# Designs tried in a protein design run: designed miniproteins, single chains, continued (2). Part 98

Each design is a single chain, and the fold is of that chain. pLDDT is the mean over its residues in the fold that is shown.

## One batch from the design tools (miniprotein)

Design m7395
Fold by ESMFold2-Fast:
Structure m7395 (fold): chain A 71 residues (1-71)
Amino acid sequence: MIEELKKLAEEIGKLGGLSEEEIEELKRAIENKDTERVDRLVTRAVVLAPEEQQARLAELAKKLGELMKKM
């Protein structure tokens, strides 16, 4: 499960234009179950994304949130 969350975080970060440091911060926040930091970084990725990618990123963000809720 945590490896799936990390892969989702990497995809969200790359599509949303997060830096490598921000992607690593997101992965650490997931490992630490820091939902506030996860929400902040995911929201940043969605907002920064090109319009064409925003709907896809919103769906990935929903999947990440659902999986974290089950941790």
Scores: mean pLDDT 80

Design m7396
Fold by ESMFold2-Fast:
Structure m7396 (fold): chain A 100 residues (1-100)
Amino acid sequence: GSMLLPAGGPVTAAVGGNATVTFRNVGDTALTVRANLVRGDDTDGPALAVSAAQTVAAGGTVTVTLPVPGAGDYLIVMGTSTAAGAGELGTVGGAGVTAT
């Protein structure tokens, strides 16, 4: 289940610009999260851009900005990072992005 929900409506970006998305932590626990931009047609594929890790307090918000390389549909996937940096990112939220 998702712990981070997009705080706005559909996300649009200009080609070669940035997608900016604000997420709210609707859980009762602080999360350390990292954003990955992936192709909308290959959401398990390689990250095209990755944010720095950020800590989001319970009920708090985090804003992520990722470069969009071309026209098309993308997904910003919010994953958790362990404090030790070990293991794979678990998905805790996402937002679709359309670039034109």
Scores: mean pLDDT 76

Design m7397
Fold by ESMFold2-Fast:
Structure m7397 (fold): chain A 80 residues (1-80)
Amino acid sequence: ETEEFKKQAKEAIENVKKLADEYLKKSKMPQEERDKLRKEINDAIDKVKELIDTGASEEEVIKAMNELGKKVNELIKKSK
């Protein structure tokens, strides 16, 4: 059950990474803002992966995924 959660979380962050890369590529943002958001999103993805790999609780992984989601929503908003 915990292993299934970790598998789903890894799949979710891979999908988020792909979505974020597409929005960054198509965004009309200045390069500096785009680079900053790319770094923040990648840092958030890396944090989720680290928590999964180090055996953190589901609650900690969910909190990190929520923080990632906030950054992706910011990117989507700025890409319009």
Scores: mean pLDDT 80

Design m7398
Fold by ESMFold2-Fast:
Structure m7398 (fold): chain A 75 residues (1-75)
Amino acid sequence: SAVSRAAALLAAGQILWMAGDEEGALENLEEAARLYREYAPELLPEVLKELKKMAEESKDEKVKERLLKLVKELE
């Protein structure tokens, strides 16, 4: 299902984020967030909260900007 795929992509994005692969993480997180918005919008606020936390933890200004832009586009 689309929700199962969204959950798998979110998990993959989180794993890549912890591994330091910020570009790979963002690709997975962006696709996951879009799928949550389309198929499970009730879960989207929790996903956006996690993305905001990642933005706060990031020391890369471009990564921080991309995460915050994604959050704003999906609100």
Scores: mean pLDDT 85

Design m7399
Fold by ESMFold2-Fast:
Structure m7399 (fold): chain A 90 residues (1-90)
Amino acid sequence: MEKLKEQYRALLDGALREVVEAARKSIEEGKKAVRQFETLAGNAVLAGAKDVAIEAAERLYEELSRINPELAQVAKKALDEVKEIAEKVS
């Protein structure tokens, strides 16, 4: 369990940095990167790392809120989807 959570935390941290970089290039690249992040976070929840996935999605929403309000809204929807998957897996 713990090694799996650390593995997903590292993957999600890397993906979060990629999303922030894409968001600074363009809104369209940012949206694509958020969708890829959402897929990874969903997989993390299904693998048993739901707390790590939710934490990463919340950090993504915070970071994008500082960059662009439209991307923040996309990240908020991704966070809500990740939380919904986590509730169903519980």
Scores: mean pLDDT 85

Design m7400
Fold by ESMFold2-Fast:
Structure m7400 (fold): chain A 58 residues (1-58)
Amino acid sequence: DEARAAMIRAGGAGAAEGGTDGSLALRRVREVAEAMGLRPSDDELEGWAARGAILAGV
């Protein structure tokens, strides 16, 4: 899923830029989701940001 991949990538980029600052990762995921016409819940945003952070850390 292109949207899923884009959100995970955005979360990873935010985590890489902010280190342990989850707020930047969440902001990046929200921006990508909104650009794609999606309106995710807080739980969805946290999930995508967390997965992106894991990928950025490995």
Scores: mean pLDDT 69

Design m7401
Fold by ESMFold2-Fast:
Structure m7401 (fold): chain A 83 residues (1-83)
Amino acid sequence: SDSDLRELIYRLLVTYDPTGDGTMSVGSAADVLTRLTGLSEEEAIAVLDKHGLTRLGGRVVISELADVILDLGVSREQVLAAL
């Protein structure tokens, strides 16, 4: 289900947040997008910018990124392989 997949995506993303502040760097966010979707680095950055995910200080809110990744149609198998 989408709820189960979103939870799995969220679990992957929190591995990039060892301090638990709910954010990750733009560089880490772009890397995760390229790994999950097969997009180039330039395309991944364009996705972050299109969705307004790039914040001051080069940070991305994990919960917002999880929703965007889910909407991009990644498979459960792709997320599991990235964990």
Scores: mean pLDDT 83

Design m7402
Fold by ESMFold2-Fast:
Structure m7402 (fold): chain A 90 residues (1-90)
Amino acid sequence: VEGVLEYVKSRDPRFDPSKATEEEIRELLLQVLGHLFLRHLAEGTAAEPLGPFGRRLLEEVLALLKEENIELDEREREALRAAAAEVERL
């Protein structure tokens, strides 16, 4: 969570967290995490197969969200898994 809003603002300078609803911030956070997940896969693919690397990174992201007390529902978890599967397909 720390730094994620800063990352979002760097991509969209019009984004104002103080005017967004908690639900809008949560949805945006999940999109940013998905993007960072894909970026990490791209940076780490030189020596590792995408499948096991993507699964490990997904588990690390889910563990981080749990530590920050961010609860993901089944739909949100499935979206992260779908993103990992799409990268494996590439």
Scores: mean pLDDT 53

Design m7403
Fold by ESMFold2-Fast:
Structure m7403 (fold): chain A 65 residues (1-65)
Amino acid sequence: SATKVAAAALLGVAASIETGDIEVRVEGEKITLRLSPRDLERNLALAEEFRRQAAELGIEVEIEL
């Protein structure tokens, strides 16, 4: 379901932040996710899904490589 996909993406991003594979920066109403080269394809997919979900809430997400 869409809810399960959204929850999995949020948990995946949180796990990658804990390992240091994703760095998060909050600048006002904008969130920036910086991805490491480790497991890049998986983390990019998680970050893109996070961006999509955040956009539904009016939150801007930028992804940096």
Scores: mean pLDDT 79

Design m7404
Fold by ESMFold2-Fast:
Structure m7404 (fold): chain A 85 residues (1-85)
Amino acid sequence: MERAREEALRAAEQFRGLAEALRAAAPSSADPALALALADELEAAAEEIRRLAEAGRPEEAVRAAEEAARRLEPRLQAVAEALRA
């Protein structure tokens, strides 16, 4: 189970890093509000994943990370398009 915990904590750190990057890039976006809203959701997902992993529920933390990634993928695409447009 240590591998699942490490995977979950790594995913949480990646989500936090992406949220921070989006906040920094927001002023340069065609839709800053979209980038900021996604950053907020990424931070919330990172916090939930970390909480589950720290509570000894690493398999649930990994599933939460997978669900968040799947749910947020369309919004990541929209934010990327706004940064390029």
Scores: mean pLDDT 83

Design m7405
Fold by ESMFold2-Fast:
Structure m7405 (fold): chain A 69 residues (1-69)
Amino acid sequence: LTRDEIVDAALEIAREEGIGAISLRRLAERLGVSVGTLYYHFPNKKALMKAVVDREIDEGMELIKRAVA
């Protein structure tokens, strides 16, 4: 399981249920892994949430660039 796969799953939860619905338990369920596996990649929820926000900003910028092409 990669860091990017965890962030992708967190973004899917945010799109379906809102950003407040993101939790380590829901991520573990969606990815079929233990909560401990998630802590291996993200030492705390704050680090995970920062990565999710950073990904949304980066994807938003890329989509704008592509849409204006």
Scores: mean pLDDT 75

Design m7406
Fold by ESMFold2-Fast:
Structure m7406 (fold): chain A 60 residues (1-60)
Amino acid sequence: NSELLRQEIEQLLEENQLEQAKQKLIQYLRDELEASPLLLEEVRLLTPEELVETAQLLLG
């Protein structure tokens, strides 16, 4: 459920768990959307603010 994943990512970011939040989004993109390795690497470079925006765009 993409809405639940978005909430999990936002919760992890509130807890300053940036790497765990990134891993949650990467896992979803890989497993559900078959995202390219290049897109997964782009997610790893995101700031917390960029990660929130990206999660809202992809999961909201």
Scores: mean pLDDT 82

Design m7407
Fold by ESMFold2-Fast:
Structure m7407 (fold): chain A 77 residues (1-77)
Amino acid sequence: AMEEAVALALAVPGVRRAWASRTRFGDLLVIEADSLEAAQRAVEALRKDPRFPDAVLLFYGETEEGAVAAVLLPRED
């Protein structure tokens, strides 16, 4: 699931980097993008994908290089 989420985020135009870290609550996916719009598109792609029905957006942050988004992917089952 983590590898598929990272691959989905990286497929979105304007996403420069995506990586995931395991936590006790699930996988934390961090998305770094050229713009806030690209970060939002990546999050929306995750929300629309039936593999990630419980994806929770934690925040968006603007950076000097663009934007970052953090999404929690709870453990599936």
Scores: mean pLDDT 79

Design m7408
Fold by ESMFold2-Fast:
Structure m7408 (fold): chain A 87 residues (1-87)
Amino acid sequence: MSPKEILERALAQLEEALASEDFEERKTLAMLAAHSVAELAKELGDEETAKRFEELLRKIADAKTREELDEVIRELIEEVKEMLEKL
């Protein structure tokens, strides 16, 4: 997949996470998106972006409420959109 396709897929997963009523599904989709973007950043040699998304992945894992999880998901959406605009 191209970098753009990976980022668009991650964005779709994050939007699906926000639409889900299931906390575990929201968490799983958000973690998959964050992991995919972190791996993409590593492949592109952008170590700082990779570390940033790894940090967000940890925040998702640590989220105990829907409200905490949604805050991290919204942050991820903004970060992914910024990456898409820079491509």
Scores: mean pLDDT 84

Design m7409
Fold by ESMFold2-Fast:
Structure m7409 (fold): chain A 93 residues (1-93)
Amino acid sequence: DYVPSDEEVELGKKLTKEFQEAVEKGDGEKAAEILKKRFEKMKELVLKAKNEENIEKMKELEKKLPKILDVLRNSDGLSNEEIEKRAEAAIAA
């Protein structure tokens, strides 16, 4: 099982705070950039958790990226490329 480092956890918290601040300021471009960074950082963790059928790990990641996890739960038999496209669409919606 993959366990994120303390540095990765702190980076995630910082990006979440920066995202909230960007939304409050109406800075849509900065908010979108931060979401993209969070998606890339967490994508490998979420895919690994799905491949290992680790329900506890998926629940933990769901709190951080609920839209991406929802896509992964509904992606049985899909390629990683298709999962990525659906996750990006879900985040954009």
Scores: mean pLDDT 58

Design m7410
Fold by ESMFold2-Fast:
Structure m7410 (fold): chain A 93 residues (1-93)
Amino acid sequence: MLTLEDIKVEKLSSGATKVTGTVLSSDAQPRTLTMSFIDKDTGEVIASEQTVAANQPVTFVATLPEGKAQRITVIAQDEDSGEQVTKEVEVKE
């Protein structure tokens, strides 16, 4: 089972948006995850990254280019099983 925790969104002075958080897998084997950052209002994929999650929390950091996204959907998907966990976050000024 995948979990997403401690997601923090910061607007940078450059106009970029920084998204940080933690992903955890309860699986005893390391899992390759695709992290996707989607503008919820448009459905546009803003950024995508790969990480490896194990039974220890893994911190992710994504810097999204300057845009007008007010709500971001963060998705962690296991590439082998297709298991997916989703969290919505709001971009605050």
Scores: mean pLDDT 76

Design m7411
Fold by ESMFold2-Fast:
Structure m7411 (fold): chain A 68 residues (1-68)
Amino acid sequence: AEEDKKKAEELYEQGVKLLREGRFQEANKLFQEAAKIYESLGDKEKAKEVRLTQLDLLSEYGKKARAA
């Protein structure tokens, strides 16, 4: 549904804003929710893009958490 697409888009944009603020765990949760909605809609390409962003985020967060 178009409403679900809009919600997924909004969650993704909100996640990007949180990422800019350094709120990595909260951004990760929003990306996870956006990806689930895209998957439910059959938009595998969008879901994959969101999950790749999520994996890159977790990689950077893990790297930063190990830094002194």
Scores: mean pLDDT 76

Design m7412
Fold by ESMFold2-Fast:
Structure m7412 (fold): chain A 81 residues (1-81)
Amino acid sequence: SEVVEEAIKKIEELLKTKPFEEAAKEAMKYLEELFRKSTDPEEKQALILLMGIIAHELREKGYEELAEEIMKRREELVREA
């Protein structure tokens, strides 16, 4: 999916230009926007997986509270789908 490829590129650019915590928050907001606009189930699943990867990286970097917040938002989006 071109949308998923563009999302990965944007996340990489955010990580290079912003502090990790701020980049993760902005990336999550962007992925949520793409998820709500998408009508493709496979694309939605890929975006949900990207959110999970962001949460995992946050935990590895010691941002446990933010990782939990992102996982809760991810679960809410899955429930809405």
Scores: mean pLDDT 84

Design m7413
Fold by ESMFold2-Fast:
Structure m7413 (fold): chain A 82 residues (1-82)
Amino acid sequence: LSPEEQAILARTLALLQALADDPRLSPALRAAARAAIAALQAYVATGSEEDLAALQAAQAALDPEAAAQRAAVLAAVERVQA
């Protein structure tokens, strides 16, 4: 990995760790974040095309799922606390 790629991966890992560790998010969203972390770590370790494809798929899946799940969690919290 180039230094620039390594810096991007480090920032991505930090963001994914923040999502995985947020107790306010759904278990599904936290699981998706952990899966993305595992894929990122596998790609960093192997550098393989298969692990890169898995990482890209995990990140693409996390983005729309994160938005949808965050909205659902906020709606559920509002209903319970009302």
Scores: mean pLDDT 68

Design m7414
Fold by ESMFold2-Fast:
Structure m7414 (fold): chain A 94 residues (1-94)
Amino acid sequence: SADWERARELIEEFAERLKKAKSEEEIEELIQEFGKRVQTLPEEVANVVQEVLIESLGRAAVLKARNPELSIEEIGEIMAEEMLRLFERRLEEA
């Protein structure tokens, strides 16, 4: 579906930008921008992408809590990797 291809493109673009983020503020801004772009997708697709975002945020928060020495760049990279993995998994289960 063109909508799922668009969703993948949005996630890949977001993941690439997360890897380049230099501060928690930049990550928060990227999340807000991504959320607005996701709202342009059909509801069913948008809901899956939002669930993936929420799950990846939760996983990143747990990792940061367990490993407070992690840099912002490492957190961004981990979050990007998790989002891509979770999205592909959701597509396989769809």
Scores: mean pLDDT 83

Design m7415
Fold by ESMFold2-Fast:
Structure m7415 (fold): chain A 61 residues (1-61)
Amino acid sequence: SPQEQILRLTKELLRALADVVEAYLRYRQSGGDPRAREEFERRRRELETLQARVRQEIAQL
């Protein structure tokens, strides 16, 4: 159903956001480690890609 699809997409977005927050905290704890920064930037891009996919899927509902 459309409601179940929206709930699934919402849960995916919340999980992706949690991953971004965790990567950011690791970056902060690392004292500016370039590898931790790259991981944070990767998680940020993954969230942005997921947001674009969610917008597309909702438009098809």
Scores: mean pLDDT 86

Design m7416
Fold by ESMFold2-Fast:
Structure m7416 (fold): chain A 85 residues (1-85)
Amino acid sequence: ALEELRRDGEALIASARTEEARRYAEEATRKALESAEAIAAGDEETAKRYLVEALEYTARFAEANGDLETAELARAQAEKARAAL
């Protein structure tokens, strides 16, 4: 749900250890919310594109935050999502 995405995004932003990681967390949250909004509007193609962007920013966030394992997992998910476009 939208409220859950906002809460998850707030937690991600709060966990940022650097200003760079915080910016990536903010972008990941924005793209995730845009994807959810596109789903609500019935625009599956736009939703998929925003989901890929959200996953890519999540990977950048994790890398900037020093969590290389999470970054690798997020990149793998982004690759799968991109292949589905």
Scores: mean pLDDT 85

Design m7417
Fold by ESMFold2-Fast:
Structure m7417 (fold): chain A 87 residues (1-87)
Amino acid sequence: LSREERLELYLKLVESYAELAVEAGLSKEDLLGLIVEIMKDMGFSEEDIKEVEKVAREAEAAGLSVKEIAELMIEKIREIIKKEIES
């Protein structure tokens, strides 16, 4: 797999896990923990993980649902991946 193809597969994997977590009724804390663990296993930097955590925290403070928080976290991961591909 190319670097680009590998990063796209990582994004799809995170999206799939987030959807499963929301359907399973995971709490906001459990969802955040799951996504962070997956990002660590995939080799994302501490800086990238903190950016995703910040998005989750801000969404939670805004009163968004677990599904909406998951969607925003995935969007941030997509942005990070796009930046990596462009570099």
Scores: mean pLDDT 81

Design m7418
Fold by ESMFold2-Fast:
Structure m7418 (fold): chain A 67 residues (1-67)
Amino acid sequence: DRDALKERILALIREKGALSLSELARRLGVSQATVSRAVRELEARGEVVFDEDTGVAWTPELAAALR
């Protein structure tokens, strides 16, 4: 279920802060391609910020707190 995966991604980023696609894949026990797809869907919804150059994702709330 992709929606369950997206919720797990959001929970991990909120708990741990900024996480790479590789770290998310390792922690969630899924492929990096699966995580990449889910993260891009979350980015399209405005639920995460994703840096394609570094492969790192974080929440808009975390980005605002670091300003």
Scores: mean pLDDT 76

Design m7419
Fold by ESMFold2-Fast:
Structure m7419 (fold): chain A 64 residues (1-64)
Amino acid sequence: SMEEDKKKAEILVLKLKESPKELWEDIVNSAIESGLSKKALELAKELLRKEGMFEAAEIIEKKL
């Protein structure tokens, strides 16, 4: 559902914000492997862009 996708996107954004940059690609890959939807990834990408985390957003963009 859209609400579940938004919640999962927010959790992913928080994990990336709380993690060193060197772990970001592994965190995104793990989220994808755990079944995170393309919609949740798109939402996370937009949330990261709003937060000024452009490098993290680019990692997600490359996986879409």
Scores: mean pLDDT 86

Design m7420
Fold by ESMFold2-Fast:
Structure m7420 (fold): chain A 67 residues (1-67)
Amino acid sequence: MISKEELEREIERALLLMTAGLLRSMGYPKEVVDKALEEALARLDAGEPVTVQSVIDLAEKLIEEEK
């Protein structure tokens, strides 16, 4: 069985995916949202702290950097 710590990580991953879907539905560019999600998931897999707000912040930062 997955440990409680690993289960919490999987819950965080699910929340990040849901946030990406919501951002796309709100009109954020798909490419930016996909990159933000990829970065957030990479940080999560590396054991870094990430939240729903992290995906939003990364998406906004990527928009700023790509323009």
Scores: mean pLDDT 77

Design m7421
Fold by ESMFold2-Fast:
Structure m7421 (fold): chain A 73 residues (1-73)
Amino acid sequence: STTVRVRVVGPMRGRARDDFLAYLSTLPGVVAEPSSDDQYEFTVTIPDGADVDQLLADARRAARGHLEVLSVD
């Protein structure tokens, strides 16, 4: 699996966060865990065989461009 840390940013981050989480909930095997310190920061676990770059591009679109990728492991 690939672990990606992301942050929802910008002036409409509450709505962007909700749209981001709604999008991820449609994806089988993808898990998003919120940070204990920041409700806009998430650790996303992506299963093997998924196109990570495409998933992140689609997630950023769902978040209306208000998604920053912090790390990919």
Scores: mean pLDDT 84

Design m7422
Fold by ESMFold2-Fast:
Formats: structure tokens, sequence, C-alpha cells
Structure m7422 (fold): chain A 75 residues (1-75)
């Protein structure tokens, strides 16, 4: 399911050390949500990614920006 694909991508994003790979993975999650507007709670599900990157300001900024985009799509 698309929900399971999103969950798997968010789990992958939580473990990524490369900023470009993190950005690309989160952009893929946003694109999946844009293609599937009936999905809800994706921004909340993505909060764990920000927590995993809390000590890296660049990765935290990337995760936080993606969460804001996902929260907007959840409405």
Amino acid sequence: SVQQEVINLLRQASGLDDVAALQATLDQVVALHEANPDLKGIGSSAAGVALRHLLDPEKLAVATAAIKRLNALDK
C-alpha cells in the first residue's frame, strides 16, 4: 500500500547520514502524499525523522521543512 511505502521511506530517512540522500527520500515522501491527497497524519509520522537528526542542524532543517510540507498536505 502507499501508506506502507511512506512508512518504509520514513524509517529509511531516520537512518540516513547523507544530507542529499535524506532530502531525496523526504522529497519522495512528499511526492507520494501529493499524488495521494487522502493520506492523513503523514507529518506526525515524519516527526521521528527530525528526532533522529536532532543533533545535526542541517539534517534537522531538512526534516523540519519536509514535516511542514507534509502537515500542509494533511489538511
Scores: mean pLDDT 84

Design m7423
Fold by ESMFold2-Fast:
Structure m7423 (fold): chain A 78 residues (1-78)
Amino acid sequence: SITEDARASVENARRLRDELSAESQPLADEYVKKGEEFARKAEEYERAGDRRMAVIYAASAGASELGVASLLVSDKKK
């Protein structure tokens, strides 16, 4: 489901965060925290039957994974 996908994105963001340099981790932590909040809101809206808001928040949670992945790409200049 869209909410399961959002949860998976947040979990992937947490995993990628642990592979980052110490300097990149604080920004990644912000992405992960926002992703977690958005995933929870998506689940709440899905339970309330508001599919449009659930999709919007789930997409926002997915963006947290992309943010952390972008930082990891920068760290791989080795």
Scores: mean pLDDT 84

Design m7424
Fold by ESMFold2-Fast:
Structure m7424 (fold): chain A 64 residues (1-64)
Amino acid sequence: MLMEEFNRLAEEVLKNGNEEQRQKVLELEVDVGITLIKYGVGLISEEEVEKKIEEAVEKLKSLL
């Protein structure tokens, strides 16, 4: 659910945003990807993943 919101907002910025906004989306996608990999190998908790994705969603909302 939270990941679906992140992907939807990222797609909106990539479609309608300027170059600087699109660059910021790519940086957030990399950060989220690294977070999910760390979770998959047991380095971080589910709570830390949820917090990181929530922070990324809020940053994307600020670009719209």
Scores: mean pLDDT 83

Design m7425
Fold by ESMFold2-Fast:
Structure m7425 (fold): chain A 88 residues (1-88)
Amino acid sequence: SAEKAAEEAARKAYEETLARVESREVHVDAENLKAFIEKAVAELEALDPELAKRFREKAKEILETLDGAEAVAKLVGEYTRLKLLAEA
């Protein structure tokens, strides 16, 4: 149930973030994206260093295959999933 809750939260975070970037409520640039990733890694590392490493690996995969709004939405979704799993 914790895994299912984390997956649902990740999907919702993905959809909401995608809509906000597309509506231009959120400005996306390389510096802000890098700052988000480093902050997310630091927060996850404080909870679970293994999940922080997994997030960094997933962030690299996402940025190699996606860009713009979709990349940001996927990153926020994955961060949300891993954070909930770390807090469970």
Scores: mean pLDDT 80

Design m7426
Fold by ESMFold2-Fast:
Structure m7426 (fold): chain A 75 residues (1-75)
Amino acid sequence: MHSGHLRLSLDRKTNLLTVELLDEVTQQTFSLTRRAPTGEEMGELVHEVMQQAREAGVTRVVSVDHTLNGKDVPE
């Protein structure tokens, strides 16, 4: 079982979401950056990164970090 660390970083000024997944075993990083102004688009990007990670043997995410840069955003 490969474990991965997921990081989500959203820049509200540009609406760019960066999703990064680090494989603990191989030290390989899967990263995608795309404009995701809605929750649906954020979910699509996370799904794409998770799919790439699974193809490389990452079957579990053990750490998730969320960063939101902007005012009036619930965490």
Scores: mean pLDDT 73

Design m7427
Fold by ESMFold2-Fast:
Structure m7427 (fold): chain A 107 residues (1-107)
Amino acid sequence: KEEILKEAEEVLKEILESYKDAPPEQRRLLEETARILLEALKATTNEQVLEDALRALRYALKHKLSPEQFAGLAIGLLRRMYSESDEAEKPFLREALRRLEALAAEL
C-alpha cells in the first residue's frame, strides 16, 4: 500500500507540473483536486482500487489529459472508492466527492 501511495503521489506531482502554464486560478483548482484525490487514496483500504487508480493516473500523465479530463478522471476514481468503501469511510469519501465535483464545475 505504501509503495502504491508513494507512486500515486509522484504521478500526481508530474500531472500538476504538466499544467504549470495554466492560469493561476485553474492551477489552484487542480492542486486542490489532486490533494483531495490523494487524501481519498490514503483512506482506501482496498489494494485493487489503489492499483487501478495508479494505472488511471499513469494513463492521464502518458496521454496528457486536459485539466477538465483529469478532473473527470479524479471524480470517477472517487466514485469507485466510495462504492467499494465500508460504512465508516463513506461520510469522508462523500464529502471528498462533493468538494471535488464543486472544483470541477469551476474548471
Scores: mean pLDDT 82

Design m7428
Fold by ESMFold2-Fast:
Structure m7428 (fold): chain A 99 residues (1-99)
Amino acid sequence: DEAEKFLNSLKPGQKVLVLYDGGIHGQSLGNQFTQQAQQRGVQATRMHVSTKNLDKAREAIEKSDGVLVATSPSPSSQEVGRKAAEIAKELGVPTVLTT
C-alpha cells in the first residue's frame, strides 16, 4: 500500500497534510489516513480541497513535510486530487494520491 509505505517513511513530529474531496469516500479515507498518521506520532492536519480553494491548499502544502491526497472515485474528485498532487510536486513536497 503506497499510502502506508509513505506514512511509515515519516518521522515522529513531522507534519502531514491530509487533503480530501467533499465526497463520502474521500472524507472516510482522509479520516483513516489522519488516524494512521497520528498513531505513528506524526502531526496530521485535515483539509477539504476543491477547485475553489487550491490557493489555500498550496499554502498548507508549503508548511507540510508530506501530503496525502484522498479522493472519491468520481472524475471531478480525481481531477481536484490530481491538481493538488501537482501543486505538491511543484513545491517539492512528497505526495501520495489515492482513491
Scores: mean pLDDT 83

Design m7429
Fold by ESMFold2-Fast:
Structure m7429 (fold): chain A 60 residues (1-60)
Amino acid sequence: MSGAAVLQRHVAELMAGSTLDPQQRADLAQQLVKEFKGVDLDTADPSEVRARVDKAFASV
């Protein structure tokens, strides 16, 4: 499974399980961009991708 697919699935699961207002969604998008800056999603470890998504989500 590609890192991009892991990222998309994990973000979708966390968003489905959480109620985020429009500001929190914007902040999450910025944190995801920041966390994945310079990360190659095709070669990234799936567990690292999930951890980065969790960290971005915890920052919102």
Scores: mean pLDDT 79

Design m7430
Fold by ESMFold2-Fast:
Structure m7430 (fold): chain A 117 residues (1-117)
Amino acid sequence: AAEEAAALEEAARTLRAVGELLAAGIAAAESAASDPGAGALIETVARGVAELLRAAADRVAGFPVAAELEALAERARATAEAGARDAEAGLAGLRELLEAVRAAAEALAARAAALRA
C-alpha cells in the first residue's frame, strides 16, 4: 500500500514533467510547421519523452504502474516514427500523447491519494 502509493506518486510527478515537455515541444513544432526540420523536431521530442517514460518505468519496476508507463513510452516511440515520415501526423500524435499523459497523471495522483487515505 505505502510502497505502491509512493510508486504512483513518482509516476504522476514524471508524467506531469513529461506533459510540460510535450506542451513546449508541440508549441515549437507548430511554430516550425512549414520548415523542413519540423519532422526531426517532432521525432526528437517524442524520443526524449519515450526515454523519460522508460526510465520512470524502471524506477517503479515491480508495481503495476510500470506497465502503464511502458505503454505510454511505446506510444511516444510510435509518434517519433510517424513524425520522421510525416510532420503533420507526428504533431497530431504528440497532441494525442499529451492528452493521454495529462489524463494518466491525474488518475495516478488520485489512486495514490486513495491508497494514503
Scores: mean pLDDT 88

